# Designed miniproteins, single chains, continued (4), part 19

Each design is a single chain, and the fold is of that chain. pLDDT is the mean over its residues in the fold that is shown.

## One batch from the design tools (miniprotein)

Design m12623
Fold by ESMFold2-Fast:
Structure m12623 (fold): chain A 88 residues (1-88)
Amino acid sequence: SSDIEEFEKMVIEALKEAAKLDKENKPLEAVEVLLKMARELAEKFPEVKDLLEETIRKAEELVKQNKLQEAIQVLIEGFDEALRLLKE
């Protein structure tokens, strides 16, 4: 499906940018890249909107607690689950 390929491409591009920022010791900017992508994916892919909105909520709560690496992990896990649902 072109939708699955587009979702996967968007996630891969965001993860590459976030990984580069994290390596440059910019974990907050890395989280912001992934949060922006999660919001764009939620708007573009209605089938996974509820899952991604919950993922965003959890990640934003972790950011408020300055748990930036945990926020990154929640976002990555959310993208993986969303991709799994799109493949069903």
Scores: mean pLDDT 88

Design m12624
Fold by ESMFold2-Fast:
Structure m12624 (fold): chain A 87 residues (1-87)
Amino acid sequence: MSEEVRKLLEELEKAIAAEDFERADELILKLTNEYASELDEEQEKRFRELTREALEKAGASVNAAPEDVERAFEGVLKGFEELKKKG
């Protein structure tokens, strides 16, 4: 079991709670690029939920349209699924 994935998800949750969107983005990219194939179904669900929350909060801070936030979320998930298949 990847204890590293659990720690990264906890750090991502804390970054989102602190509205540190730069740190949240770094953690999302790290989880996607290095750990996509290491996440179990429960961790993947949490990653999706946290990624959506980060994008919604960041989008709200710049008055982004809901459609633009949804498109960004779909883009992240597509990249995640493509990298998961390579693991």
Scores: mean pLDDT 80

Design m12625
Fold by ESMFold2-Fast:
Structure m12625 (fold): chain A 71 residues (1-71)
Amino acid sequence: MIREALEALVDEALATAARVRGQIDKEKFLKTLGDRAYKLAMELGASEEEAKQLTEEAVKRFQAGLDAIDA
């Protein structure tokens, strides 16, 4: 449920990143995704610790996807 929502958020962000190639500030994108993931997890009823862990996983997945786009 919460994890699935964050996975969908990452997939949508990666699709957007792929379309707007050349306009991506990677560090700003990672920070914005992290902030959005944490807020979404908290709104869906995650504890602060759970939201932090899920956000770290989402950011890691997003970073790996961005690295694949850059390769």
Scores: mean pLDDT 79

Design m12626
Fold by ESMFold2-Fast:
Structure m12626 (fold): chain A 57 residues (1-57)
Amino acid sequence: SMREEEIKQVARDARASIRAHRETAEEDGTSPVAELEDDQLLEAARRGLEGERIAQA
């Protein structure tokens, strides 16, 4: 379904964005969330996307 495909795409984009942020954050010392494995990242992205969708409505 579109929702699942979108969640996977968000996870891919999030991973790329997290990597870019991590390179900067490693110098600044922010949260190390990028250590999550792919399946955990997908679940986190799904929950995050659902949470943001509800919050924004």
Scores: mean pLDDT 59

Design m12627
Fold by ESMFold2-Fast:
Structure m12627 (fold): chain A 89 residues (1-89)
Amino acid sequence: IEKLVDELAEKLAKYAEKKYGLDYEEAYKKAKEYLTKMVETLKSQGASEEEIKELLEAMKKAVEAEEAGDKAAYEAELKKIKELMEKVA
């Protein structure tokens, strides 16, 4: 999970830098803080490690698809994220 959080935070920070002109270091710090709080919240709500990993992987794939301009893949991963979040909530 920790490695996946770091990988996702890096991708989110790069995306924010490229798309919105945000500072990479600031974006990375905020993304990592957000993702860490999200993981802890999901764990406290009884989410399994497998469910958390699946959610983080889907989020990572969504960022990668958006960067690649693959709208179909991006929408598919967003749908998966929504379904996973609803399952845990």
Scores: mean pLDDT 75

Design m12628
Fold by ESMFold2-Fast:
Structure m12628 (fold): chain A 88 residues (1-88)
Amino acid sequence: SEERLKQAYREEFKKALETLKKAIENNDDGLIRVALTTLEYLLDRGYEFSDEEIKEIEEMLKKAKEVSKNPDIQERADRLLEKIKEMK
């Protein structure tokens, strides 16, 4: 069902944010990549982010870019930030 799918995406989003927060705290590039992969998946599948969720993602992605010196993380975070900016 549509409601069940929406709830599943919401839970995956929460897990991705928790993973990203922990990864930033621990400067763990591997965990940052895991969180980025989930966020990329949710955007690709058309998950409807709230304005508050968009702000949280933007803040966390900017922090990930500051913590990680890894070029692939920088590029992936920038791509996600650009896509999120285009969302109302």
Scores: mean pLDDT 84

Design m12629
Fold by ESMFold2-Fast:
Structure m12629 (fold): chain A 59 residues (1-59)
Amino acid sequence: GSVTDAIIEAIEKGDVETAYLYTSLRFGEDAGEEIARLIEQGKKEEAIEFLKRLVQEKR
């Protein structure tokens, strides 16, 4: 699977550490920190939408 698929699975499971690490490696530390924050706030759907925007910006 893609790195994006792994991040989505981590978000859905509430695995903050995995979501943070993979997002940081792929899209930068600021993106990883934002995804971690959204998951910790229980905003998993917002975290997934944020990830989708990052993927679109990568083209």
Scores: mean pLDDT 84

Design m12630
Fold by ESMFold2-Fast:
Structure m12630 (fold): chain A 87 residues (1-87)
Amino acid sequence: SEEEKEAIEQAEALIEKAKKYADNPELQEELLEIFREWAKKAAKVLSKETMEKVIEYIKEKAKKEEGKAKELLEKMAKIWEEVLKES
């Protein structure tokens, strides 16, 4: 769907930023806050099914990474899971 495609494209953009700044602790905290705010806004407009697909996509991308980049992407997925549970 259009909704799923747009949500995945937004997730990809945030994942690329996460990878770029994986070894910068201060920017990591800022990025995680951006991910949380995005997830909260997304939860108001996206279906639960689309939210779950975005979580799966982030987890899949995390499996292809190592070290700090993997850790950061796993934290992103957890933020989305927590937001989904609260919605």
Scores: mean pLDDT 80

Design m12631
Fold by ESMFold2-Fast:
Structure m12631 (fold): chain A 66 residues (1-66)
Amino acid sequence: EAEAIAEKIGALEALRALQEGLERVKKVYEEEGPEAAAKLGKELAAELAPLLAEAQERAEALGFKL
């Protein structure tokens, strides 16, 4: 469902980047611990913020509230 909504609002690339980022953060958490994972998570959040903002704008244009 989330992927179908992301495709409809044109955010499929942002969703995929988020999924890949979460997989990477999980691996770092398991191998290097929570501090390294938190640092990576913060960097990914900053990089994804403009993509998420664009997706929200498209969703609002289509009548969705995120």
Scores: mean pLDDT 70

Design m12632
Fold by ESMFold2-Fast:
Structure m12632 (fold): chain A 64 residues (1-64)
Amino acid sequence: MIPTPEELEEEAKKVDINDYKKVTELLQRIARAYQAYLERGDVEAAKRYVDIATEITKKLKEKS
């Protein structure tokens, strides 16, 4: 089953930003959820996944 935005948001808070493999896997899961919700026409839910990915990317830039 596709993880909910709330589930991925909690994982994003707990992920070690320095663990490139875990961060990459999380971003891949977010991308798959985004595509699935876009295919069903749920643009608002899809946008929530984009916002989560954006927050992860922002943290990566701030930690470099």
Scores: mean pLDDT 79

Design m12633
Fold by ESMFold2-Fast:
Structure m12633 (fold): chain A 78 residues (1-78)
Amino acid sequence: MKLTPEELELLVKSVRDFLTSLGYPELAKKAEEAIRKAAEAGMDRDTILRYAQRIVNAAKAGNFEEAEKLVDELLEKA
């Protein structure tokens, strides 16, 4: 199943705003790019949501190296 345009915009905003609130606006921008590219490439909705959740969880735990790695992995898969 593909993300709807509305779901994509909400997901991007949620991830971007969260990472920016933690003081990582460059990671937020890169995560937005990765999510948008994955959706444009036709990546499954559940797969994109799983990656977004893993990125957020890594950042929430203070593991920004893992968060960047997950963003890079998502970009490579798209």
Scores: mean pLDDT 85

Design m12634
Fold by ESMFold2-Fast:
Structure m12634 (fold): chain A 63 residues (1-63)
Amino acid sequence: MQEVFLQNVSKEQAEAALRKGRELIERGRKVRLTVESFSDEMSEEEKEELLKEIEKLNAESEA
């Protein structure tokens, strides 16, 4: 399992991490993404949307 911790992450960095995580899952790898903090410039809606996508990716990886 590859575990990735993200700190002070921008929207672009979070989307890149999600894209990379999906690629790894498609290749049969197990991945877990954890966001410790978001960039101050991200809206509350953007944070919630990305957290949902990360949870979804982590759940798919655990299956």
Scores: mean pLDDT 78

Design m12635
Fold by ESMFold2-Fast:
Structure m12635 (fold): chain A 69 residues (1-69)
Amino acid sequence: STIAKLLAAGASREEAAYYGHEVLGLSQAEVARELGISPATVSRLLRRYRARVTRDDEFGLLGRALVAS
């Protein structure tokens, strides 16, 4: 599966779940089956990852742009 290939390539479980759901269009249930976890766990991982990515985009990316002269 694509998720297994991402993990083999060095992606984290959170990154692989996010990619599978957001980029590949896999359902949370499909991602859960490939990772061997519950759909509720996938939902929490995706929420936590989105919050972190959004924060990095808003504060990390913007901060880098402001500091990059």
Scores: mean pLDDT 69

Design m12636
Fold by ESMFold2-Fast:
Structure m12636 (fold): chain A 79 residues (1-79)
Amino acid sequence: SEKEFEEEKEKVEKEIREIVSKMSREEQEEVLATTRERIAQLRKLYADPSLSEEQKERLKREIEILEIVEKVLEEELAK
């Protein structure tokens, strides 16, 4: 359900914040770059009109999780 996914996103954000805080600045910059590239690739795939609704829902969720990773990395690199 949407509520269960929101709860999962909160848990993932907490776990990602802990992992990212232990990374070097160089590692944070590399992971941010690869995360952004992956988001761009998934957004392009999401625009494919041949995808089933189930495939679109899975891609949307994957994009949302990667956007959490991007947000956390951007926040840590701003410190």
Scores: mean pLDDT 86

Design m12637
Fold by ESMFold2-Fast:
Structure m12637 (fold): chain A 75 residues (1-75)
Amino acid sequence: MKINYEELKELVKKNPGKVTISGELTPGQALALANLAKEAGATEVKVIPSVFNSTGKPEKATVTFDDGTKYEVII
């Protein structure tokens, strides 16, 4: 399922806990998502270092919650 920044923020508020950010993102984009999750109430944020999107589409991230739920974030 694809979500935007506002939807991600609301999901973190409802399910605070460990949030894992992965995907083919720039360091700046990964940091922005990590900060958004922390500001929304995430207790732990893990960023998995990654290379640029192999399909040539920039700015895609996968956010995984501690319950195992995954979302694709549109940046």
Scores: mean pLDDT 72

Design m12638
Fold by ESMFold2-Fast:
Structure m12638 (fold): chain A 71 residues (1-71)
Amino acid sequence: MKAEGIAALEAQIRDFERALPGAFNAETVREIISLLRQAVADMANAKTDEEVQAILAETQARIAAIAQEAK
């Protein structure tokens, strides 16, 4: 589960990085990539499924807040 979660986040990071050169609001995309990379590092140190879920929820909340403020 943890390894699959990390792999999914890394795939999402690659997708955002691939889209970055043509992305509208490139600074927002870079900020999201930074948050996803931090989530991967935090998940690598997680010892329980509850910690993994907490990291995912916090990361998703921060991404949602950034997206809400972006114009």
Scores: mean pLDDT 75

Design m12639
Fold by ESMFold2-Fast:
Structure m12639 (fold): chain A 106 residues (1-106)
Amino acid sequence: AVEKLKEFFKSEKGKLYAFEIVRAAVKKDKTSPLYGKFDWDSLEPEVEAIQNLDPSKTKNKIVKEFVEAIKNGDIDKAIEIVESLKPYLSEELYKELIETLKSFKK
């Protein structure tokens, strides 16, 4: 499960999904040093942390919790975190992210 998720986030589609999760997390956490920064250059280290499953490389608390959940194989916790980001995601993207994460539980 963890190895397949890591491979997925390194794909072009997974990289885009990781970027959108990071953007949503930054929009939610107004206390983060990254608050108000939504460009690729500012968020690339957080996206790379998801791709490499390295929570030590995250500055955003929500991204760190997401990476730790995935690294530990806790897909239910990863889904819960994305559900908490629903107000900061489009309906289509939210649905795609939840369905994608649920697919790794099988």
Scores: mean pLDDT 80

Design m12640
Fold by ESMFold2-Fast:
Structure m12640 (fold): chain A 99 residues (1-99)
Amino acid sequence: EYLEKTREAAEEGDVEKTKEYAEKVRATQSEEGTRGLIELAREAAREGKIEIAEVLAEAAMASEVESLAIEAVGVRMLVLAEKVSRELLARNPSAPAVV
């Protein structure tokens, strides 16, 4: 099952394989597969694997099940916010200003 392979690739931190298998899960348009992608995206985000969470959420957003697509958009927005925060810190790791 592609969802199992997606989970394994995500646990290994392999962004490319995670994206490949997540796209295969997306292509099946299954409710179970989409829910699995959403859960994996949340788990990856909790573990700080932001790029993996991003590709998983983006795959889930393509679901034909409206309620799941909306939920996936919510997860994607949270992942994007965390990514932007980390990227800002990476650009200015020694920023002198405390806001």
Scores: mean pLDDT 76

Design m12641
Fold by ESMFold2-Fast:
Structure m12641 (fold): chain A 78 residues (1-78)
Amino acid sequence: DELPKLVREAAKLLGLDEAFAEAVTAYLLNPSEENLAAVKSHFPAVPDARIRLVLETIRGLKDPSVESIAKALALLFP
């Protein structure tokens, strides 16, 4: 599966760590409230609706790339 590698490179491009990339990858493979909470733990000030929007945007990508994933993840920043 190429998606975990693309998520890791996109996270790295934005200065985010491996733990964040793992949390995002876990949600993309199993979109549960528990996995959403794991991603939110890295951005506790960001509303749940925004975390969900970003993650669902990535899940909806046809033929995802490092650039498209990084663009979606950038929506987590104020």
Scores: mean pLDDT 85

Design m12642
Fold by ESMFold2-Fast:
Structure m12642 (fold): chain A 113 residues (1-113)
Amino acid sequence: MEEEIRRLETEGLEAFAAGRYEEAAELFERALELAEQAGADPRTLLDLAMRRAMALARLGRIDEALALLDEAGARAVAAYRAAGDADAAAELESAARTVRTHLRERAAARAAA
């Protein structure tokens, strides 16, 4: 599981760097699904979700990117709060809010064009 997740993440990053955003989104989605099945830590799940959301945003699929970040971000924040790590939870909540703002601004710019 972990080796396969790492391979999919690496292939996804390579696809993203090459401008193959559809392939990158699919690879990150597979990595995220396997990570969830493996019970990966909330940070790993959020990182994979953010990578997929960035690929979806490059494809103009902003609503899907925002929904994914809302789900993964809320899960990560809740998990860190439950573990008693309020500082990590606050940091993740702030980071997720920043990314969501950026994606919404990008969506608004596209709607105006």
Scores: mean pLDDT 80

Design m12643
Fold by ESMFold2-Fast:
Structure m12643 (fold): chain A 90 residues (1-90)
Amino acid sequence: SVSYSREELLEMVERFLELLREEFDASDEELERIRERLTKMIEEGASLSELNQFMVDEVVRLGLKKARELASTEEQKKALAELEKHLENL
């Protein structure tokens, strides 16, 4: 197993936030909330698996939000809502 320093994990967080800003149009408020949560998890000794799970959940959430904003039909909106419910149960 690879051990990361606190500084390396925080750098990973900043790169992740840059990805969310560029690909998912995440707001500054959303990015700060995610930064605060990830920083707290790191300080509390969360595993890489726990950090990865949180990051994946946030990518899915923001991806679905962006997809909903781009959805033009009620059928597309319904399909996204059903997918979101399925992902919440995983």
Scores: mean pLDDT 79

Design m12644
Fold by ESMFold2-Fast:
Structure m12644 (fold): chain A 119 residues (1-119)
Amino acid sequence: MPAVVVLARNNPEGVRATIEAAEAAGLKDVHLIILDAGSEDDTYAVAEELAAKSSMPITVLRTGRESERFRGLSTSLARMAGAVAGPEVTEIVGADRPVTVDQLREMAARAAAIAAARA
């Protein structure tokens, strides 16, 4: 199942908008992974609450000490996402802008094309 990784830090509104866009897209075969980069606000709590209420396959992960160093954090987040979704990670996006329904559909179509090319 293709996975989209959303990097979130101090942006509960961006997380909410991204989950709403994923639900509106109806992409039940896409695994959404929300990685909280050690937010100091309610971003992690909002992500957990929305994931629990969503019909979409959503996983919420939190990083600790690397939250203040985005270059090292990016590598650690990619490793964590790979551990959850394996080689099916198709995209890593920041939560400062909500992922659109069309962007999610394009990512899913790309993953499907790659799978078909292996058959």
Scores: mean pLDDT 62

Design m12645
Fold by ESMFold2-Fast:
Structure m12645 (fold): chain A 62 residues (1-62)
Amino acid sequence: SMEEEAAAVAGALEAAGAAPEAARKQGRTLSNDGKYKDGAAVEAAARAAGASAAQARDLGMA
């Protein structure tokens, strides 16, 4: 479900150093837009949520 996808993406963003509230917001947006598998969108979302540039890049390449 989109809720499960949003939660999984939020968890990955938080593991990459994103703030929990920002990670939840960005994960919901990525799931809603169907971009949770788009590396560039995931990297941009991680950076927007406060992850480091290196962590965001690694997540986007996964």
Scores: mean pLDDT 77

Design m12646
Fold by ESMFold2-Fast:
Structure m12646 (fold): chain A 61 residues (1-61)
Amino acid sequence: MAPSPLERALALVKEAEEAGLLSSAARRRILQLMDAYDAGRLTPEQFYEGVRAIVAEERAR
């Protein structure tokens, strides 16, 4: 099954939260991306790319 960009983004957030990977700052940045997506400022693809970048940055710590 090929998940949508939104499903991929939400799966990444869930996995990162379960791993204890996300700082408070990273969670706030993800919430800002969710707000922008809900406001129609981001496509599902842009939302996924933003989440992926935040998770990659947290993994690099």
Scores: mean pLDDT 81

Design m12647
Fold by ESMFold2-Fast:
Structure m12647 (fold): chain A 114 residues (1-114)
Amino acid sequence: STVERLIAELRSEDPEVQARALAQLLLLPTSVQLAHLDDLVEPLARALQSEDEVVRRLALTFLQSLPAEEHDRLVAALAPHLSDEALAELRAALAGELPPISLDEFFRYAEPLP
C-alpha cells in the first residue's frame, strides 16, 4: 500500500525522507488520509517535535489540511505524545494562528502526480 510505505518513510531518521513522505501524504485524497489517522498519530507526533523546521511545518500543514470537524479528535489522539510546547504550537496552527507551508517550499518535496 502507498500509505503503508509513506508511514514507514515518515519513521525515517532522515529529515529529507520524512519531508517527502509528509508532502506525498498531503497529496492523497482526504478519505484515504482519514482512514489511516490511527497509524499516523505516533509518526506525526514525532514529526511535530522534529528539530528540522521543514518537517515540523509539513506535519502542521498536513493536520491543518484535514477537515475542521476532525481537529478535536486529532488533538486528543496526539496530546499524550506531545510536549506542552508542541501541543501549544499544534493548537495555534489549527486555530489559524500559524501559516501553512508555502506552495514553493511544498513542491520541493512533493513528486508530481501522473
Scores: mean pLDDT 82

Design m12648
Fold by ESMFold2-Fast:
Structure m12648 (fold): chain A 74 residues (1-74)
Amino acid sequence: MSDEELLEELRKRLEEVREESLRNGESIAQFEKRAEDVAVEFLNRNPELAANPEIRKRVREIVEEITREYKEEK
Protein backbone atom coordinates (compact mmCIF):
# COMPACT_ATOMS: atom_id res chain seq x y z
CA MET A 1 0.00 0.00 0.00
CA SER A 2 1.36 3.45 -0.90
CA ASP A 3 1.93 6.23 1.66
CA GLU A 4 -0.89 8.19 -0.04
CA GLU A 5 -3.28 5.23 0.34
CA LEU A 6 -2.42 4.94 4.06
CA LEU A 7 -2.93 8.69 4.58
CA GLU A 8 -6.30 8.48 2.77
CA GLU A 9 -7.26 5.60 5.12
CA LEU A 10 -6.34 7.86 8.07
CA ARG A 11 -8.56 10.64 6.67
CA LYS A 12 -11.50 8.20 6.30
CA ARG A 13 -10.97 7.02 9.89
CA LEU A 14 -10.96 10.62 11.16
CA GLU A 15 -14.13 11.38 9.17
CA GLU A 16 -15.82 8.36 10.83
CA VAL A 17 -14.70 9.59 14.26
CA ARG A 18 -16.02 13.09 13.38
CA GLU A 19 -19.46 11.62 12.54
CA GLU A 20 -19.49 9.59 15.79
CA SER A 21 -18.49 12.64 17.87
CA LEU A 22 -21.25 14.71 16.25
CA ARG A 23 -23.84 11.97 16.96
CA ASN A 24 -22.65 11.69 20.58
CA GLY A 25 -22.71 15.48 21.14
CA GLU A 26 -19.04 15.58 22.13
CA SER A 27 -17.32 18.91 22.83
CA ILE A 28 -14.62 20.31 20.56
CA ALA A 29 -12.01 19.43 23.23
CA GLN A 30 -13.28 15.82 23.42
CA PHE A 31 -13.13 15.50 19.63
CA GLU A 32 -9.60 17.00 19.50
CA LYS A 33 -8.41 14.35 21.99
CA ARG A 34 -10.06 11.55 19.98
CA ALA A 35 -8.52 12.84 16.72
CA GLU A 36 -5.03 13.01 18.30
CA ASP A 37 -5.47 9.46 19.67
CA VAL A 38 -6.41 8.22 16.18
CA ALA A 39 -3.31 9.91 14.71
CA VAL A 40 -1.03 8.40 17.39
CA GLU A 41 -2.56 4.93 16.81
CA PHE A 42 -2.06 5.33 13.04
CA LEU A 43 1.63 6.23 13.47
CA ASN A 44 2.17 3.34 15.93
CA ARG A 45 0.57 0.98 13.37
CA ASN A 46 2.79 2.36 10.58
CA PRO A 47 6.31 2.68 12.08
CA GLU A 48 7.92 3.36 8.66
CA LEU A 49 5.67 6.41 8.27
CA ALA A 50 6.27 7.46 11.90
CA ALA A 51 10.03 7.55 11.17
CA ASN A 52 9.46 10.12 8.38
CA PRO A 53 9.11 13.74 9.64
CA GLU A 54 7.41 14.80 6.37
CA ILE A 55 4.71 12.13 6.82
CA ARG A 56 4.24 13.14 10.48
CA LYS A 57 3.67 16.72 9.26
CA ARG A 58 1.07 15.50 6.73
CA VAL A 59 -0.69 13.49 9.48
CA ARG A 60 -0.86 16.66 11.60
CA GLU A 61 -2.28 18.61 8.64
CA ILE A 62 -5.04 16.00 8.12
CA VAL A 63 -5.94 16.09 11.83
CA GLU A 64 -6.07 19.92 11.75
CA GLU A 65 -8.27 19.89 8.60
CA ILE A 66 -10.82 17.42 10.06
CA THR A 67 -10.81 19.26 13.42
CA ARG A 68 -11.57 22.53 11.58
CA GLU A 69 -14.52 20.81 9.85
CA TYR A 70 -15.78 19.61 13.26
CA LYS A 71 -15.60 23.15 14.68
CA GLU A 72 -17.53 24.49 11.68
CA GLU A 73 -20.31 21.89 12.19
CA LYS A 74 -20.67 22.69 15.92
Scores: mean pLDDT 83

Design m12649
Fold by ESMFold2-Fast:
Structure m12649 (fold): chain A 91 residues (1-91)
Amino acid sequence: MTRITVYGLLNKEELLEKLKEFLESQGYEVEMVGNARLVAYTEDSIEEALEKIKEFLESQGYIVERVGESTLLAYDKETGLVAAVISAEEI
């Protein structure tokens, strides 16, 4: 099982709400942790989960960079600032 953690940094409430709706539509179990973090669980592999999240964030206008096997950085296109950090791990 894969656990995904999303840390929202810029416009985080709107970003995390959209990600929650998207991930739930993919059949993921999603919990919000405060106003800045989202945790999701899936039977998808790390690769499948990160590809789905990358495609979704790019569709929302973010620039997404993959860092190693388990991390995505989502950049706000207008400011160039990191809007979210996504980490995936097998549990």
Scores: mean pLDDT 87

Design m12650
Fold by ESMFold2-Fast:
Structure m12650 (fold): chain A 92 residues (1-92)
Amino acid sequence: DLRELAERLLEIAERIKRESTNPVVLAAADLLEEVAERILRGEIPSLFELDVTIGMLRISYAVAKLAGASERDLRLLEEGIEVLEEIRRLLE
């Protein structure tokens, strides 16, 4: 389950990098990719680390939305945040 969530997170990050030109959204994708790659290497992120990353992504979402990011970009960011929240629930 954790590995499947990490693979989904990596897929979302790769889709953002392929489809987006928004620098805030692309930076958020780097955060998603980092978490996914660490889990796929067998590392278990701390709950505190996940909370910080989720918080950073929610700020990125708000900034991107205010800056007029596409509906597609915002949807991909929301999906990434949801997967991170599911990873967090699985680890608590």
Scores: mean pLDDT 88

Design m12651
Fold by ESMFold2-Fast:
Formats: structure tokens, C-alpha cells, sequence
Structure m12651 (fold): chain A 74 residues (1-74)
């Protein structure tokens, strides 16, 4: 994915979940890799969010990344 695509996904996540753009970018970067339950809990603690909110944001980021990869590949 291009950096510009990551930034667009992050902005959308920030608006949807009430995150800062920086927080949303971290979630997008994490979504590109396998994430452990411990990493989700640590992120939730650092951001002052529920684990559920972080998991939903990661799921949405992964979906958006998958859509962009499909568009890029074909």
C-alpha cells in the first residue's frame, strides 16, 4: 500500500472511532501485521480506549487494506 492510502484509511478510522490521526495511523500499521491480544490490550491502555473499540478499528482497517490491495493487484 502507498503511504497516501494508509493516511486515507487512518483519517476515516479517526473520524469513525473518535481517534487522533496519529492513533489511527498506528492502528493501520498494526493491521498490516498479525496482532496478539496483549498488543491490543496495550494499545487500548495507551489510547484510553476499550479493547473492543481497538479490535473493531483493527477489523475495519484490515478490511480497508484488503480492498485497496485487491484494487492495486488487478
Amino acid sequence: MSEEEKERIAERLAKSFGLSKEQALEIVEMAEEPVSNEEVEELAKRFGLSVFTVEEALAMARMMISIEKIREKV
Scores: mean pLDDT 78

Design m12652
Fold by ESMFold2-Fast:
Structure m12652 (fold): chain A 90 residues (1-90)
Amino acid sequence: ADAEAERLLRETEELIEREFEEAVRYLMETFGLSEEEARALVEELARAARLGTEGLIARRLYGDEALAARLLAEARALRAAVEARLAAAA
């Protein structure tokens, strides 16, 4: 369980690292954000992705539905807040 959890967390971090600069550029080009603003939003999206992975680990590997529900709700709320800020900028 722990080794699988570590693998899923590592894979999530590798995905974030691979996609980070592309996402920053996309937000700057699409929404006219500064690099500082774009990086801050991508960092919030990365946090949502990490919470999502932790929620899936809690549910699938540990059977902790209460923790999974909380973490996934936090991930959804964080993503929704970023999307609302982007909608206001567009």
Scores: mean pLDDT 86

Design m12653
Fold by ESMFold2-Fast:
Structure m12653 (fold): chain A 93 residues (1-93)
Amino acid sequence: MEEEERRKKEAEYLRKLHEELKEALANNDEERVRELLEEAAELMTEKAKEAGLDISKELFLRALEIEARALRGTPDEEVEELAKPIEEELKKR
């Protein structure tokens, strides 16, 4: 029950964050975007730790910033350059 409630709450929270991020990006609300990315990165870091993955909050924050820039229509070339450090970490396993 506790675990099921936690998973449902996390799924709803992530969906809410994604919707709020889309709205903040559409409104060019830089401060709200930053706040939402920080919250998502913190949650993802906790989940990774629970799964036994040693992934830093900084790496998650960077990945989320790349996604936010892609959603704003940032050129693919710039997004690809930002993704390189993350791809290197994942390649190492």
Scores: mean pLDDT 68

Design m12654
Fold by ESMFold2-Fast:
Structure m12654 (fold): chain A 73 residues (1-73)
Amino acid sequence: REAFLRGAEALREAWPGLTERARQLLAQGVPASQVHQQLTDELTGLLREAGVPEGEAQDSADEAARAAVDAAR
């Protein structure tokens, strides 16, 4: 599962920036659902670039984006 490990590493490296960006967007009045969707789309692309299959990338991105939004609240 080399692609999965690469994806996990990419998420770990991106995590501080994701949480900060989520806080900034929420502070600007962007709805949490929209912030979650934007982060999910970005992370899905990042994970796919790391070699994670699309379905697995989308699921991981969704979970990470939700956690980042929750941490930003």
Scores: mean pLDDT 78

Design m12655
Fold by ESMFold2-Fast:
Structure m12655 (fold): chain A 86 residues (1-86)
Amino acid sequence: LTPEQVATYLMILALLNGIDPRLLTLAVRDIEDFAVRTAVMVLVLKELGIISEELAEKLLSHFTPEQIEEARRRLPEVLARVKELL
């Protein structure tokens, strides 16, 4: 899967679980790298219990180690923003 396909899938999953995709987009808007932005959204939906750890690992397997590492560094700030916006 490409980052664009993963992002589309995550937006659909968020919507189906009662999370406005616009709130996710706002929470990651300051991340300029689209792939890192998408990887952070994978980690956020995992932390919110919307996707399983197994599914998150499978989705993240489509990203580079550098993109995943940057996403993990950005996760605490993005997750806090998502929780504030919910």
Scores: mean pLDDT 84

Design m12656
Fold by ESMFold2-Fast:
Structure m12656 (fold): chain A 63 residues (1-63)
Amino acid sequence: SDAALRAAFQRADTDGDGVVPVVAVGAMARSLGLTPTDEQVLAADVDGDGTVDYAEFRAFMSR
């Protein structure tokens, strides 16, 4: 659910800056019961800048 996705993102976004490190995406997905590969986690960083915003995280989880 969107509430679970937002809660996971807010827990990982400890600085409140609206972005998380790409490595945190795997941990968030696993906390929601998924088992993404390292390749899938890296693919969540669409811009290749090493950070993932909520829209990218939501898109990753809704594929």
Scores: mean pLDDT 74

Design m12657
Fold by ESMFold2-Fast:
Structure m12657 (fold): chain A 62 residues (1-62)
Amino acid sequence: VEKKVYEGTDDQTGKKVKAEVEIYPDGTAKATITYEDGTVYEVEMPAEKILEGLKLRGLKEV
């Protein structure tokens, strides 16, 4: 399992956000996205799609 953390300001909401991504050996990833207001989203998609989405929202790997 590979772990990555992305942080930044979400382009769509203007809120600060932290995304914790776990990439599994099968190429699937789980992302836990936490907004500054305490809202948490969990999504599971192919790792490529999650990482692309986070970059498009203006988040950067830390």
Scores: mean pLDDT 78

